# Designs tried in a protein design run: designed miniproteins, single chains, continued (4). Part 45

Each design is a single chain, and the fold is of that chain. pLDDT is the mean over its residues in the fold that is shown.

## One batch from the design tools (miniprotein)

Design m13644
Fold by ESMFold2-Fast:
Structure m13644 (fold): chain A 92 residues (1-92)
Amino acid sequence: MAKEARKKADELVEAIRAGDIEKARKLLKELLKLIEEMVKNGDVDSAIEVATETRDRLLQLAKELSGEAQRAALDAASALGAEVSRALSIKK
């Protein structure tokens, strides 16, 4: 799961960098599902790690982008941040 999630994260970052916003939105949904399944399976620490690392990568990428690509990076980072918060709530 963690390896598959990291692969999807890499594909998401590259899609946003390429300006393929439709592909990026699809990959984000797939990544969020993988993170949710990791949390459900008790792999909460790996889920937090993947979501946090991907969020931080997208925030850095957004500084290099403009227009729709920048917005897509920020939206994806926001969605991943929400998943981190949800996973952290389960860990308490």
Scores: mean pLDDT 84

Design m13645
Fold by ESMFold2-Fast:
Structure m13645 (fold): chain A 66 residues (1-66)
Amino acid sequence: KTFRITYVGDVTKFIGLILRLIGDPRFKVKLIGDNTILVEWLGSEEEYEEFVEELKSDPNFIVEEI
């Protein structure tokens, strides 16, 4: 599963997210724009929905499933 994350306000939150994802083997991260990353999910399907909903709850990010 793949999703796109775009930051819309807090660059510190975006940098923190990138650092968190890079350290986690469940994610493959690619920078595709100045404020946008493409994330490939390599973890379990059970954890995927909870992770995506957590990200969508943060107003600093726009999360789009591809």
Scores: mean pLDDT 78

Design m13646
Fold by ESMFold2-Fast:
Structure m13646 (fold): chain A 66 residues (1-66)
Amino acid sequence: MELSEEQKEAIRAEAARYGVTVVDLKVFEDFVAVLITESLSVDKRMALEKRLSEIVGKKVVIAQLS
């Protein structure tokens, strides 16, 4: 399923509240991968993943580019 422009913008806005920049979004059958450049604590990453999952309507996994 394709992400709407509103969902993509909401994802970027929410990530910015956590101090991270979304550099790529990859949509898979079972989940959406959100690629960021900054490091997050485990608690903040889990909180952001949960919130983004609510926006997308499916599981979200955050991956850091190194």
Scores: mean pLDDT 80

Design m13647
Fold by ESMFold2-Fast:
Structure m13647 (fold): chain A 62 residues (1-62)
Amino acid sequence: SLADRLDALVAAAAPGLSPEQREALRALRDRYLAAAPGFLAAGVPEEVILAGFEEDVRALLA
């Protein structure tokens, strides 16, 4: 599922992060999960949602 794929990306990014960075990463994941049903219902591909998440993770951790 999209949720499982987002969780896998969070798990991959988590090692070496501070507690504050891990909290921010979980908050980002939660925002994407809340928004994703609306985007999927509108026909946005799952890969586009995942690409956006990866970009936001990179921006968050820069």
Scores: mean pLDDT 86

Design m13648
Fold by ESMFold2-Fast:
Structure m13648 (fold): chain A 71 residues (1-71)
Amino acid sequence: MTREEVDAARAAIDASPEDRYGKLAEFARKAGVNLTEEQVRAAVETLLSLGPEDMTEDQALDTVLVFALAS
């Protein structure tokens, strides 16, 4: 996936804060990664539990997005 496609996906997720997990899963599937909303949620929750105390949900989502779309 190109940087332009990743930036577009990030912008779309930011525009839909109520459906961030669903949008991330949608973009992952478009990139050929079979990822469900539940798997995105589990990945974000894992990052928040293992990451620094000041890690935001937005930072965890960005991390999952980059790894999913780079695969």
Scores: mean pLDDT 73

Design m13649
Fold by ESMFold2-Fast:
Structure m13649 (fold): chain A 64 residues (1-64)
Amino acid sequence: SRRKRLELDLLASVLEMKAIMDGDEELVKEIEKARRERDAEKLAEIAKKLGEEETAKRARELAK
């Protein structure tokens, strides 16, 4: 659905902002790749690594 598509982009943006604030350029590139590939599972893994548990949960739901 369009809502799922928009939500994936929003979650990717939240994680990208966090990675930028942490100075992790490699992670920013990884997030951009996951966004391009529409890989919600990868976004969930990244969210867990960043301690963003709510974002990880939402990304896992999108992967279904």
Scores: mean pLDDT 82

Design m13650
Fold by ESMFold2-Fast:
Structure m13650 (fold): chain A 63 residues (1-63)
Amino acid sequence: SRVAQLAAEARELAREAGKAFVEGDNKKAAELLEKAADLLDQTGTEDHRRGSFELRAVADELK
């Protein structure tokens, strides 16, 4: 489904954000987390909306 595809893409972006964070690139990590959150918002589900909120909060802490 489109929801599953968006969630999978968001999960991959979050993994890339984790790699950027380990490498010390907090700005890139924040950007990737915000992109992942945007994809989760597109799913329209309540669980993914919660995930989106959490990812944006982490991104803000990395700025």
Scores: mean pLDDT 85

Design m13651
Fold by ESMFold2-Fast:
Structure m13651 (fold): chain A 91 residues (1-91)
Amino acid sequence: DVALAALEAALENLRAAKELSPEASEALDEALEHLRRAIEALRAGDREAALRHLEEALEHLERAKELAGPEASPALEAALGAVEVAREALR
């Protein structure tokens, strides 16, 4: 499933970003929690709930981007791209 694969990639990239930029840790933990809930919703067949959780994850990711140091930028950009791929796949 394209959406599930993209969300798994987003989780991995956010964990990397958290290690590289501990100052963004709180915002990244919120994004990770919403991505996990989106994955659970997709596995349950609830596409609408998954989209809502992705929207909330994106809000927290934008906050993390403002807080994070430049070393975390590639991982954050990869995670944002993966979330967008998942959103497009769920349309």
Scores: mean pLDDT 85

Design m13653
Fold by ESMFold2-Fast:
Structure m13653 (fold): chain A 96 residues (1-96)
Amino acid sequence: AEEEYREALRGAAGTLRDAIEAIKNNASDQTIANLLVSAQLLLVGAENVAPEEDLPAIRAIRDEVTAAGKAYDQGNRDEAIAHLERAVRLAEEAIA
């Protein structure tokens, strides 16, 4: 349903903003990892209930979150933040 899809994307956007803040504030690697996993679970939930036409947008958001995790693991915190900021923007555009 559209409301379930929008609720999951709103949850994902909020969790991604929390992840950006956690990285900027030098939170533990475990805290950051947990936030990224939580965002991915919400995005998987959104993908499962999304209209077919919205699937590419959700996949693009998930790709940005995956790239953020990879950048963070490589020690590139600025690149990780940039990917998460793009993921938030894409999620907000999909809700609009």
Scores: mean pLDDT 88

Design m13654
Fold by ESMFold2-Fast:
Structure m13654 (fold): chain A 66 residues (1-66)
Amino acid sequence: CEAAIEALKAGRVEEARELLTRAGVLANILGNEEAVEVCQKAIELLDAGKLEEAIELVKKAKELLE
């Protein structure tokens, strides 16, 4: 998730979306359902153009996946 936060801060939305998708897959493998939901919601916010809100959710996903 760290790389996704860096990509978002750099304006690389498509790279961040790919990284969040991978983080969601990892969370699902680990059985962390909350992290899966947070990653999905962050992707939805990126698609809606809500970059700041997406960054906050990515930070939360990172904490859940640590």
Scores: mean pLDDT 77

Design m13655
Fold by ESMFold2-Fast:
Structure m13655 (fold): chain A 60 residues (1-60)
Amino acid sequence: SKEEGFELTIEMMRIVAEAEDRVFQEAIEKNLTPEEFQRLADEASKEAQKKIDELKKKYE
C-alpha cells in the first residue's frame, strides 16, 4: 500500500541519518584520524545496509 511504502521510506531514511550522525559525532568528539574515520564510516555503512535489508524483508 502507499502507507507501507511511505513507512518503509521514512524508516530507511532514519537508518541512514542515524548512521551518518553517529559517524560525524564520533569523528568530531574523538578527533578521529582520516584512517579511523574511514574505518568507522565503512562499518556504519555496512550496519545500515544490513538494517535496510532486514527492513525490506518485513515489507515484502
Scores: mean pLDDT 82

Design m13656
Fold by ESMFold2-Fast:
Parts: sequence; C-alpha cells; structure tokens
Structure m13656 (fold): chain A 63 residues (1-63)
Amino acid sequence: KLKVVVVASDDEEKAKKVAEMLAKERGEEFTPIITNLSPEEARKLALELRLLLGAEVYMLDVR
C-alpha cells in the first residue's frame, strides 16, 4: 500500500529532514510530498490522495 507524508513547509530542506525522521521512527517507507500550501489546503490534498490512490496519508506542518 502507498504511504504518503504531506509536509506543509516553506523550508524544503527542513521538511525533508522531518519526513526522514518520521519514516525512521515508524520503521516505514513514506513518499514525501513537500508543499507550500496552507494547512487547510494540505489537508484537502491528503483527502484526495486517500480517495484516488487508497493511500495511507500523514500530515506534518513544518513552519
């Protein structure tokens, strides 16, 4: 199953590090999607990914 983490951040490098740490802590492979969207828009994106792909989606706000 596809596992995705949607990271809302204006700092791409910081967002990448946080996503990698989450993957290591949970022992799971995540596909990171780094976005400059607001938390509300990022949540909408997460819902669409769950509906279209059946993905397990996590959300992080790294501002």
Scores: mean pLDDT 75

Design m13657
Fold by ESMFold2-Fast:
Structure m13657 (fold): chain A 68 residues (1-68)
Amino acid sequence: MTKEEIVEALRKYGGLTEEEAQRLADEIIRLMKEGKVNEAKELLRTRAGLSDVFANALVIAAIELAKK
C-alpha cells in the first residue's frame, strides 16, 4: 500500500480533508518508525473515527512503508 492509498482511505472512511489526511498519514508513519503502534491506532480512532479493525489494518500498511 502506498502513502497516497492511506491518504485516500482516511478521506473516504475518516471524513478528513486531503490536508488533514496527509498530515495524519505522515504522523502515523512517523509513529510506526518509532514502534509506537498503540499511539498510531489511537490517533486513527480519535481523529478519523475509524474502527479498531480498520485502524489496525492502516498501521500495518504504514509499518511496511516506514521500513522502505
Scores: mean pLDDT 77

Design m13658
Fold by ESMFold2-Fast:
Structure m13658 (fold): chain A 63 residues (1-63)
Amino acid sequence: VPKEIQELYNKAVEALWKGDFETAAKYYRELAEKLREAGMPRLSEMFDRAAETAEKMAERKKK
């Protein structure tokens, strides 16, 4: 699980740097879900907020 969380975080950050906000949002949502299952609700909420921000950026890019 820790390795899986790290991999999802790296993929989300890489997508953000590439401007792929839709992919970044997807990975942040998966991170939030896994963190909730791991008993880390505050971290889960943080990544849910990051996903929401990325979703808004993706929506703006679609015009």
Scores: mean pLDDT 79

Design m13659
Fold by ESMFold2-Fast:
Order: structure tokens, then sequence, then C-alpha cells
Structure m13659 (fold): chain A 89 residues (1-89)
């Protein structure tokens, strides 16, 4: 849905900010997690939403929870780039 696409776009913009070398505030990390959780609530089969949730939780230091959600993303889409990168040794 367009609502899921808008939530994922906002979440990805926060991740892109971090990837560009900016440090996300605790409030921005919470926003990334909340946007991803809302996307999952609207579309629980969206692998990107699970992968973005994993990234947000991982950045908060919740590594074990992040790994679980990356595995869920890969169960939905085995080619999910974020989840594959995050689960590499």
Amino acid sequence: SSEVEELLKKAQELLDKADSGEVLSPEELEELVELSEEAIRLDPDNAEAWALLGQGLGMQGKVAEAREYFRKALELDPDNVLALAALQD
C-alpha cells in the first residue's frame, strides 16, 4: 500500500543519513524502529520492513533482537540486501 511505501521511505531516509556518516540521535533511532514496526503492522509479509526494524534495533545495541528480525526478513525474501549484509560473519 502507499502507506507502507511512505513509512519505508522515511525509515530508509534515516538509514541513509546514518550510512552517510551522520550519527542518529536516540530519538531518530526510536523513529526508525517505530516507522518499521508500523509498516510491519500494515504489511507483515514485507521483508524490507523487517530488515529496517533489525537495522534500527541493531543501531540501538539490541543485537540479538536485530538478528532475529533479519532472519524473518530472509524467510520472506532470501535476497534481502540489508539482512544478508547484517548476518554475514
Scores: mean pLDDT 88

Design m13660
Fold by ESMFold2-Fast:
Structure m13660 (fold): chain A 58 residues (1-58)
Amino acid sequence: MEKDARKNLEKAEEALKAGDGSAAATAAWEAIVLGKQAGNEEIVKKAEELLKKGRELA
Protein backbone atom coordinates (compact mmCIF):
# COMPACT_ATOMS: atom_id res chain seq x y z
CA MET A 1 0.00 0.00 0.00
CA GLU A 2 2.64 2.61 0.94
CA LYS A 3 4.74 1.80 -2.16
CA ASP A 4 1.63 2.16 -4.36
CA ALA A 5 0.75 5.44 -2.61
CA ARG A 6 4.25 6.79 -3.36
CA LYS A 7 3.98 5.73 -7.00
CA ASN A 8 0.72 7.66 -7.30
CA LEU A 9 2.38 10.71 -5.70
CA GLU A 10 5.10 10.49 -8.37
CA LYS A 11 2.46 10.20 -11.11
CA ALA A 12 0.66 13.27 -9.73
CA GLU A 13 3.90 15.30 -9.62
CA GLU A 14 4.82 14.29 -13.19
CA ALA A 15 1.30 15.15 -14.42
CA LEU A 16 1.56 18.59 -12.78
CA LYS A 17 4.93 19.18 -14.47
CA ALA A 18 3.31 18.23 -17.80
CA GLY A 19 0.40 20.65 -17.15
CA ASP A 20 -2.17 17.83 -16.97
CA GLY A 21 -4.30 18.91 -14.01
CA SER A 22 -6.89 16.16 -14.56
CA ALA A 23 -4.31 13.34 -14.51
CA ALA A 24 -2.58 14.96 -11.51
CA ALA A 25 -5.87 15.16 -9.56
CA THR A 26 -6.70 11.51 -10.32
CA ALA A 27 -3.25 10.25 -9.25
CA ALA A 28 -3.29 12.45 -6.13
CA TRP A 29 -6.74 11.14 -5.11
CA GLU A 30 -5.48 7.54 -5.45
CA ALA A 31 -2.44 8.47 -3.33
CA ILE A 32 -4.79 9.84 -0.61
CA VAL A 33 -6.81 6.59 -0.53
CA LEU A 34 -3.69 4.38 -0.48
CA GLY A 35 -1.92 6.63 2.05
CA LYS A 36 -4.89 6.43 4.44
CA GLN A 37 -4.95 2.63 4.10
CA ALA A 38 -1.20 2.56 4.92
CA GLY A 39 -1.69 4.95 7.87
CA ASN A 40 0.91 7.35 6.45
CA GLU A 41 -0.24 10.91 7.21
CA GLU A 42 2.76 12.48 5.42
CA ILE A 43 1.72 10.88 2.12
CA VAL A 44 -1.93 11.89 2.68
CA LYS A 45 -1.05 15.54 3.37
CA LYS A 46 1.24 15.79 0.35
CA ALA A 47 -1.35 14.08 -1.87
CA GLU A 48 -4.05 16.51 -0.66
CA GLU A 49 -1.84 19.44 -1.72
CA LEU A 50 -1.22 17.86 -5.14
CA LEU A 51 -4.96 17.19 -5.55
CA LYS A 52 -5.70 20.88 -4.90
CA LYS A 53 -3.05 21.98 -7.43
CA GLY A 54 -4.34 19.48 -10.01
CA ARG A 55 -7.92 20.70 -9.64
CA GLU A 56 -6.77 24.32 -10.00
CA LEU A 57 -5.06 23.44 -13.32
CA ALA A 58 -8.00 21.41 -14.66
Scores: mean pLDDT 81

Design m13661
Fold by ESMFold2-Fast:
Structure m13661 (fold): chain A 63 residues (1-63)
Amino acid sequence: MDEALKEVEKSIELAKKTLSEEGYKVFLEGAEESRKAIEKGDLQKGAVLLTSGSIRGIGVDLD
């Protein structure tokens, strides 16, 4: 669990450096949902939500 939460933190830091302000905001919503899933013990759902958040954030920047 701690390692998965650290992965979320690293992903947030990377998103802040790479995405626009709008893309980063969308990513943060997905990262928050991912964090909640991981805290409840659902690592698979957490990973899916984090990945989905990243794709959605990038999609905002490309749109």
Scores: mean pLDDT 76

Design m13662
Fold by ESMFold2-Fast:
Structure m13662 (fold): chain A 63 residues (1-63)
Amino acid sequence: SAAEREALIAEMRRNLDRLVEMGLISEEEAQALLEEFERLLDVEPPEKALARIERRVLELILG
């Protein structure tokens, strides 16, 4: 539903904002990840969209 989509996006935004505050990713990286998450939700189940973004976050932190 639209409400579920909005809730997932809001939670992702909060999580990414925390990573920026912790100095683990930049504001630009957080915005790009949020936009990718929104696109993934249009074509993937929520659990797969979350897993893909988690992988991208780890790649940014480690490399």
Scores: mean pLDDT 87

Design m13663
Fold by ESMFold2-Fast:
Structure m13663 (fold): chain A 77 residues (1-77)
Amino acid sequence: RKQEILEAAEEQVEKLRELLEKDPERGHELASGMAREGARFLGDTENVERWSETPESALEYAEEVMLKVAQAEADRL
């Protein structure tokens, strides 16, 4: 159960990386949106502007936030 949640999050991160490589503009927009929602879930919204400056930083922050959200969900089970 916990492992399935973490694996699903890792798969979503890989799909996001694939989208960013295939369609950088669309990928950057989605990465920023996902990071924003995840940061709100974790209560970490102070540095949202900093990580959205480039596609690379947006993807990296989205990845970290998604994994943190998945870990929090797994810890509740």
Scores: mean pLDDT 71

Design m13664
Fold by ESMFold2-Fast:
Structure m13664 (fold): chain A 80 residues (1-80)
Amino acid sequence: MTSSVEGVLREGESASVSVTSDDGSSVSVTVTMTSGEARFRVTLEADDDGTVHVTDSSLELSPGAEVRVRGSTTDNDPPS
């Protein structure tokens, strides 16, 4: 499965992108703007076996801008 997000963040704003594979494994990325402005794009793709790929990413910051980035991953396998 594929998930993407892009946009412009201003001070105090945040955006997140998440993708979940067919087996329930997931990954999420959250970007929070602390000062100034940022333009961003992230695309994530998950495989049936829980492997996640970053297929595209870009981040453009205005002069003096500050951004905070967080990521998380979960994994869930079915019983044999």
Scores: mean pLDDT 68

Design m13665
Fold by ESMFold2-Fast:
Structure m13665 (fold): chain A 62 residues (1-62)
Amino acid sequence: SLEELRERYQQVLDEIVRKMKELKEAIKNKAPKETIDKLQAEVRKLGEEYVRLHREIEELLA
C-alpha cells in the first residue's frame, strides 16, 4: 500500500541520517579504515533502497 511505502521511506531516511552521523563521528574519532568503509557501504545501500522506494511511490501516484 502507499501508506506502507511512505512509512518505509521515512524509516529509511531516518536510518540514513543516523548512519551519516555515525560515519561523521567515526571520521572525527579517527576510526580504523575498515570501520569507515563499512559505514560508507551501509549508507550507500540505504541510499539505493531510498531511491527504489521513491520510484515505487512516484509510480503509484502517476
Scores: mean pLDDT 86

Design m13666
Fold by ESMFold2-Fast:
Structure m13666 (fold): chain A 59 residues (1-59)
Amino acid sequence: MFGEPKGASKEEKELVKELKRLQEELLEAAKKGAPQEELDELKERILKVSEELSELRLK
């Protein structure tokens, strides 16, 4: 397995997928020197998803 948890809840899996996508996009955009508007949008989405994941982890 490539580190994907099979025991995670549906919500956890969806949030992890979304977070990973956004982090990947942010890293790629940052490497290319993308405009701050794009970086800010990705950061905002990452923070939101990360907070949701953190809430689930506390349960």
Scores: mean pLDDT 75

Design m13667
Fold by ESMFold2-Fast:
Structure m13667 (fold): chain A 95 residues (1-95)
Amino acid sequence: GIEEGIKLAQQAIERGEEVLKRALEVIKRSRTIEGVNLATGAALLAIGAIINGELGLEHAKQGNGELAIKLGQDGLNDVRGAEEVLRKAEEILKA
């Protein structure tokens, strides 16, 4: 229902913001174009997760639980993709 959509959307926003913060730090510290490109890709996916989460909350507020759930799930999928790409960027920093 609506409550599930709100929970998923909030998780997408919170986790997306965390990944975005980490990605920006990797960009600042990166000494390679590959590291910058990977971290930038992670940041863009994290921004997508935040946008999907915010849209999910707005649709939940309008009573559209089905769309809120879908947007929250799409946002969490973006978070998972962002975390995978960011991990690769962080590995380059350690080398």
Scores: mean pLDDT 90

Design m13668
Fold by ESMFold2-Fast:
Structure m13668 (fold): chain A 79 residues (1-79)
Amino acid sequence: SVREEGERLFALGLEAKKKKDYESAIKHFTEAARLYEGVDPEQLFRALNHIADVYAKMGDMKKAEEYLRQALEVAEQLR
């Protein structure tokens, strides 16, 4: 299912992030986020936060802020 594939990609993103493979982490979290759109807003929020954190660790503060803004917009829809 789309949810199961999203969970698989999210887990791959977490493993890549743990290994400091930030390029792979962003790729996997971004694909997971795409699958969660309209399906699982809570997991979408988590994926967007992890993408923002990875960009911050890479020193790309502009992209980190862009993804944090997207995560906040999703969080507002969960109220």
Scores: mean pLDDT 88

Design m13669
Fold by ESMFold2-Fast:
Structure m13669 (fold): chain A 60 residues (1-60)
Amino acid sequence: SGRELLERMNEGMVEARKALAEEMRETESLPPEEALKATKRILREIADAAGAAYEAGLAA
């Protein structure tokens, strides 16, 4: 049912937010130039993962 799908998606978003917060916290210990590069990498990984999840949803 759609309710189970939404519930699973919400759980996934909660876990993704936790993982993002952890990775962002780790960048606080880096010099500014390295922190910027790490942040850009994390954002690209999030965009790639979101695109992959969207494509997987369309294929299901």
Scores: mean pLDDT 72

Design m13670
Fold by ESMFold2-Fast:
Structure m13670 (fold): chain A 55 residues (1-55)
Amino acid sequence: MMSDEAERQVLRVLLEYARGRLSLEEAVARIREIGRKHNIPEEVLEAIIAALRAS
């Protein structure tokens, strides 16, 4: 549903969040920015954000 580049960028954000280097709000903002730059479908973006908020 997303390019390999967009997937790598999202995974990097999730990893930094897991390491405590990003707040939840910062991680969500970065994921939304990646979605805008790489045309990630809204349903996929909301699924990623929902999973992140549930963590």
Scores: mean pLDDT 79

Design m13671
Fold by ESMFold2-Fast:
Structure m13671 (fold): chain A 85 residues (1-85)
Amino acid sequence: MREEAEEAVEKYAPGDEAVRYLALGEVALKEGDKEKALEYYKKAIEADPSYAVAWGALAQLYKELGKTELAEEYLAKGREARAAR
């Protein structure tokens, strides 16, 4: 059940998923696909909510999209995640 699912996650990149999704988001940004980059950064946060770098990347992207209010919210969440770890 939960143990089996946890073992599968460990087998398929324990702790690396957040880093992998962040890297995919950066690649999408270099290709000019900001929408795809948003999806990957959100997946990075879902994989590891304590990964402050992913929160910062998402906040920066929202700022570039003109969504300053959302950027400030996500930046604050990233600061809290960094303070907790």
Scores: mean pLDDT 72

Design m13672
Fold by ESMFold2-Fast:
Structure m13672 (fold): chain A 92 residues (1-92)
Amino acid sequence: NAISDAQRAIDYAQQSITYANNGDLDTAKQYLKLAVQYLSNAYYNLTGNYDRSQSILNAGLTGINLSTTSQQLIDKANSIISGAQDIINQVN
């Protein structure tokens, strides 16, 4: 279900922003990794393109692991929210 997975991606990305704003980068990264997994699943459910969905997942996880600041995690969370919102808008 593309909409349900996209909604979960938004929810987890918003949690990540909350923890990043509090300086808890480890917890922010955990929530952001969940957000990327749901975004990847939402993309696969929308398009059927497994290889591209895995590319989104791998690029997202790499970027999260390389992030060292709250702002970098917030920027990535906002990108995930935007991508998930685009999926919801395409189905509706």
Scores: mean pLDDT 89

Design m13673
Fold by ESMFold2-Fast:
Structure m13673 (fold): chain A 79 residues (1-79)
Amino acid sequence: MKKEEADELVKKGRELFKQGNYEEAAKYFTQAAEIYEELGDYERASRYYFMAAEAYRKAGNTELAEKYRQKALEWFEKS
């Protein structure tokens, strides 16, 4: 159930990213990453935190881009 919720958030995030709505895409990727983190899926948590960082970077939000990039690296080390 929680995994299906995260998968749906990823799908919405990817669609928003393709549309150039980077700020909203980043929010969806962050929510999905948090669910994967709760499930102990650190590989997917890291991946979607990195996708959130990339989306924030494209949105021009450098501070949040760096924040989520660091969070992605932390979970990558645990995966």
Scores: mean pLDDT 85

Design m13675
Fold by ESMFold2-Fast:
Structure m13675 (fold): chain A 64 residues (1-64)
Amino acid sequence: MLEAEREAAREARRAARAAGRPVPQSAERAAILAEIAAKLRAIGDDIDAAIAAGQPLSANKTGT
């Protein structure tokens, strides 16, 4: 066995132990917020494209 493999196994086990513990909700919320932000950006791009195409929008939706 290589010493490097033993060290890697120890690191993997420490990571597994940390993963076995409940992750802080703040990190999970950050991931969810990033997903929402990406979706909002896509919607904004669609609205901007419609405006650029000269389509009349009867009402503004979310941002521009």
Scores: mean pLDDT 64

Design m13676
Fold by ESMFold2-Fast:
Structure m13676 (fold): chain A 90 residues (1-90)
Amino acid sequence: MTKEEVIERAKKAYDFTIKTIKNLKDPKLARAIAESTFILTIHEAYRAGLSKEEIEKIYDEFIAKLQEAGVPKSDIEEIRKKVKELIEKY
């Protein structure tokens, strides 16, 4: 799988996740789904050889979309903490 294909798949996964979150109306479940999407997409991006900078750029876009979708700032900060921990571990 090419880097471009992984980026496209991540963006599609994010779009689906945002659509799901907007329809759930359950903040706890919404946060869990967002965290799972980040874990899976970070793992896939790292396997495909994306740079740390390229990965961070993609996740910044997803964080912005989560904020636009009405995910509480406290949940977004918890997600950011998990994402940073995962990126630093790789």
Scores: mean pLDDT 77

Design m13677
Fold by ESMFold2-Fast:
Structure m13677 (fold): chain A 76 residues (1-76)
Amino acid sequence: VKEKIEKAKKELEEKRKELEKKAKELEELEKEGEKNEEIKEEVSKKAAEEKKKLQEELEKKAEEMGNKIREAIAAA
């Protein structure tokens, strides 16, 4: 049971690192967009939407892992 919990935690941490990388890339894109007034708003909007999607994926993954951890504890 404990091993399943540790595996779930590792998977969640790896997913978080991956999403953090994507978030950094979006932040850099947003900064580059600021240099061009014509596309600044559109780039900012797209970056914000992608950041929201990444955050939602992170939260959903955390909930799924939490459910697996709860199931493993309940099964014990």
Scores: mean pLDDT 72

Design m13678
Fold by ESMFold2-Fast:
Structure m13678 (fold): chain A 68 residues (1-68)
Amino acid sequence: SLEEIRRELVERARKLAEEKGVTQYIPLLESAARTLAQAVHDGVLTREQAWAGLEKLADILAEEAKAA
C-alpha cells in the first residue's frame, strides 16, 4: 500500500540523515520520501530507484552542509 511504502521511505530518510550527520534536513528528506513513495505507488519509479534517489539527496545535503 502507499502507506506502507511511505512509512518505509520516511524511516529510511531519518536513518540517512542520522548516518550522514544532517538531522537538520530531516523535514526536507521526509518530504522527499513522501513524494518518492507516491511515485513508486503510481508506478513511475521502482522501489530501488526511490531508495537510490533518497540516498543521493542525502549525499547532496551532506556536501552542502560541509560547504557552508
Scores: mean pLDDT 85

Design m13679
Fold by ESMFold2-Fast:
Structure m13679 (fold): chain A 83 residues (1-83)
Amino acid sequence: LLEEARRALEEGRYDEAIRLATQAIKENPDKKAEAYIVLAEAYLHQGKLDEAEKFARQALNEAKTREEGIKAIAVLLRVVGAR
């Protein structure tokens, strides 16, 4: 699910990336941060800045590693900068 969500994001299939990342959050609560990062990036690419910011902030809140935190901050900065 999460790997499939990342692949969909890379291929520009943003609606599928959102669906797969949402499913990944339900199936694996221990990997929420990475799934929220995918959601934030997909919504950012769709120009849905409010949704992108919401999920980027959730990714930061759920980050369990320094790497996850850095990725979440990077997406959040891109979203805020796009406003």
Scores: mean pLDDT 82

Design m13680
Fold by ESMFold2-Fast:
Structure m13680 (fold): chain A 86 residues (1-86)
Amino acid sequence: SPLVELLREVRDELREVLAAIRAGRASKEDVLARLRELAERPGLPEEVRKMLEAGARMIEAGASMEDVAAFLDELAGWLEQKIAEL
């Protein structure tokens, strides 16, 4: 399914971003740019786009990288559950 492949790609990229944050290798600007790029992908469900946009807004509002990492970890877990239900 193209949708399942797209959701897996988004999940895997979120996990990569999360690993980079936890390793101290990601700037807020880099994370923000990646979340915005993911939110613009064609065929993405509205609920997934809104969650990615919420993550971007957290960064713009000055959230700590610890809080951003926690949010992205929960989002990746939610995407994994959503993929399993498809």
Scores: mean pLDDT 87

Design m13681
Fold by ESMFold2-Fast:
Structure m13681 (fold): chain A 85 residues (1-85)
Amino acid sequence: MSVLEFLEKKSGLKLDPQELSAMTGIPKSTLYRPVESIPRHKLALLLMAAGDKAYEQGNKDVARELYELARKLALGEKSKEEVIE
């Protein structure tokens, strides 16, 4: 599963790779890589960006879940493997 596919699955949204790249500073090419290959902190930033997109679209509950997942991942309260499952 690519990073982009993972984020779309978790958010339930179609996400623009260019917009996610602009929001996070993470290259578009990284979004097409396997989600297992991305560093924890970069995945957390992308989860926050996906949360912002969910919030903009009125999916407040999804946004809150993505923000909490990003926080737990960034602080090491969840491993990357637990988040990807």
Scores: mean pLDDT 84

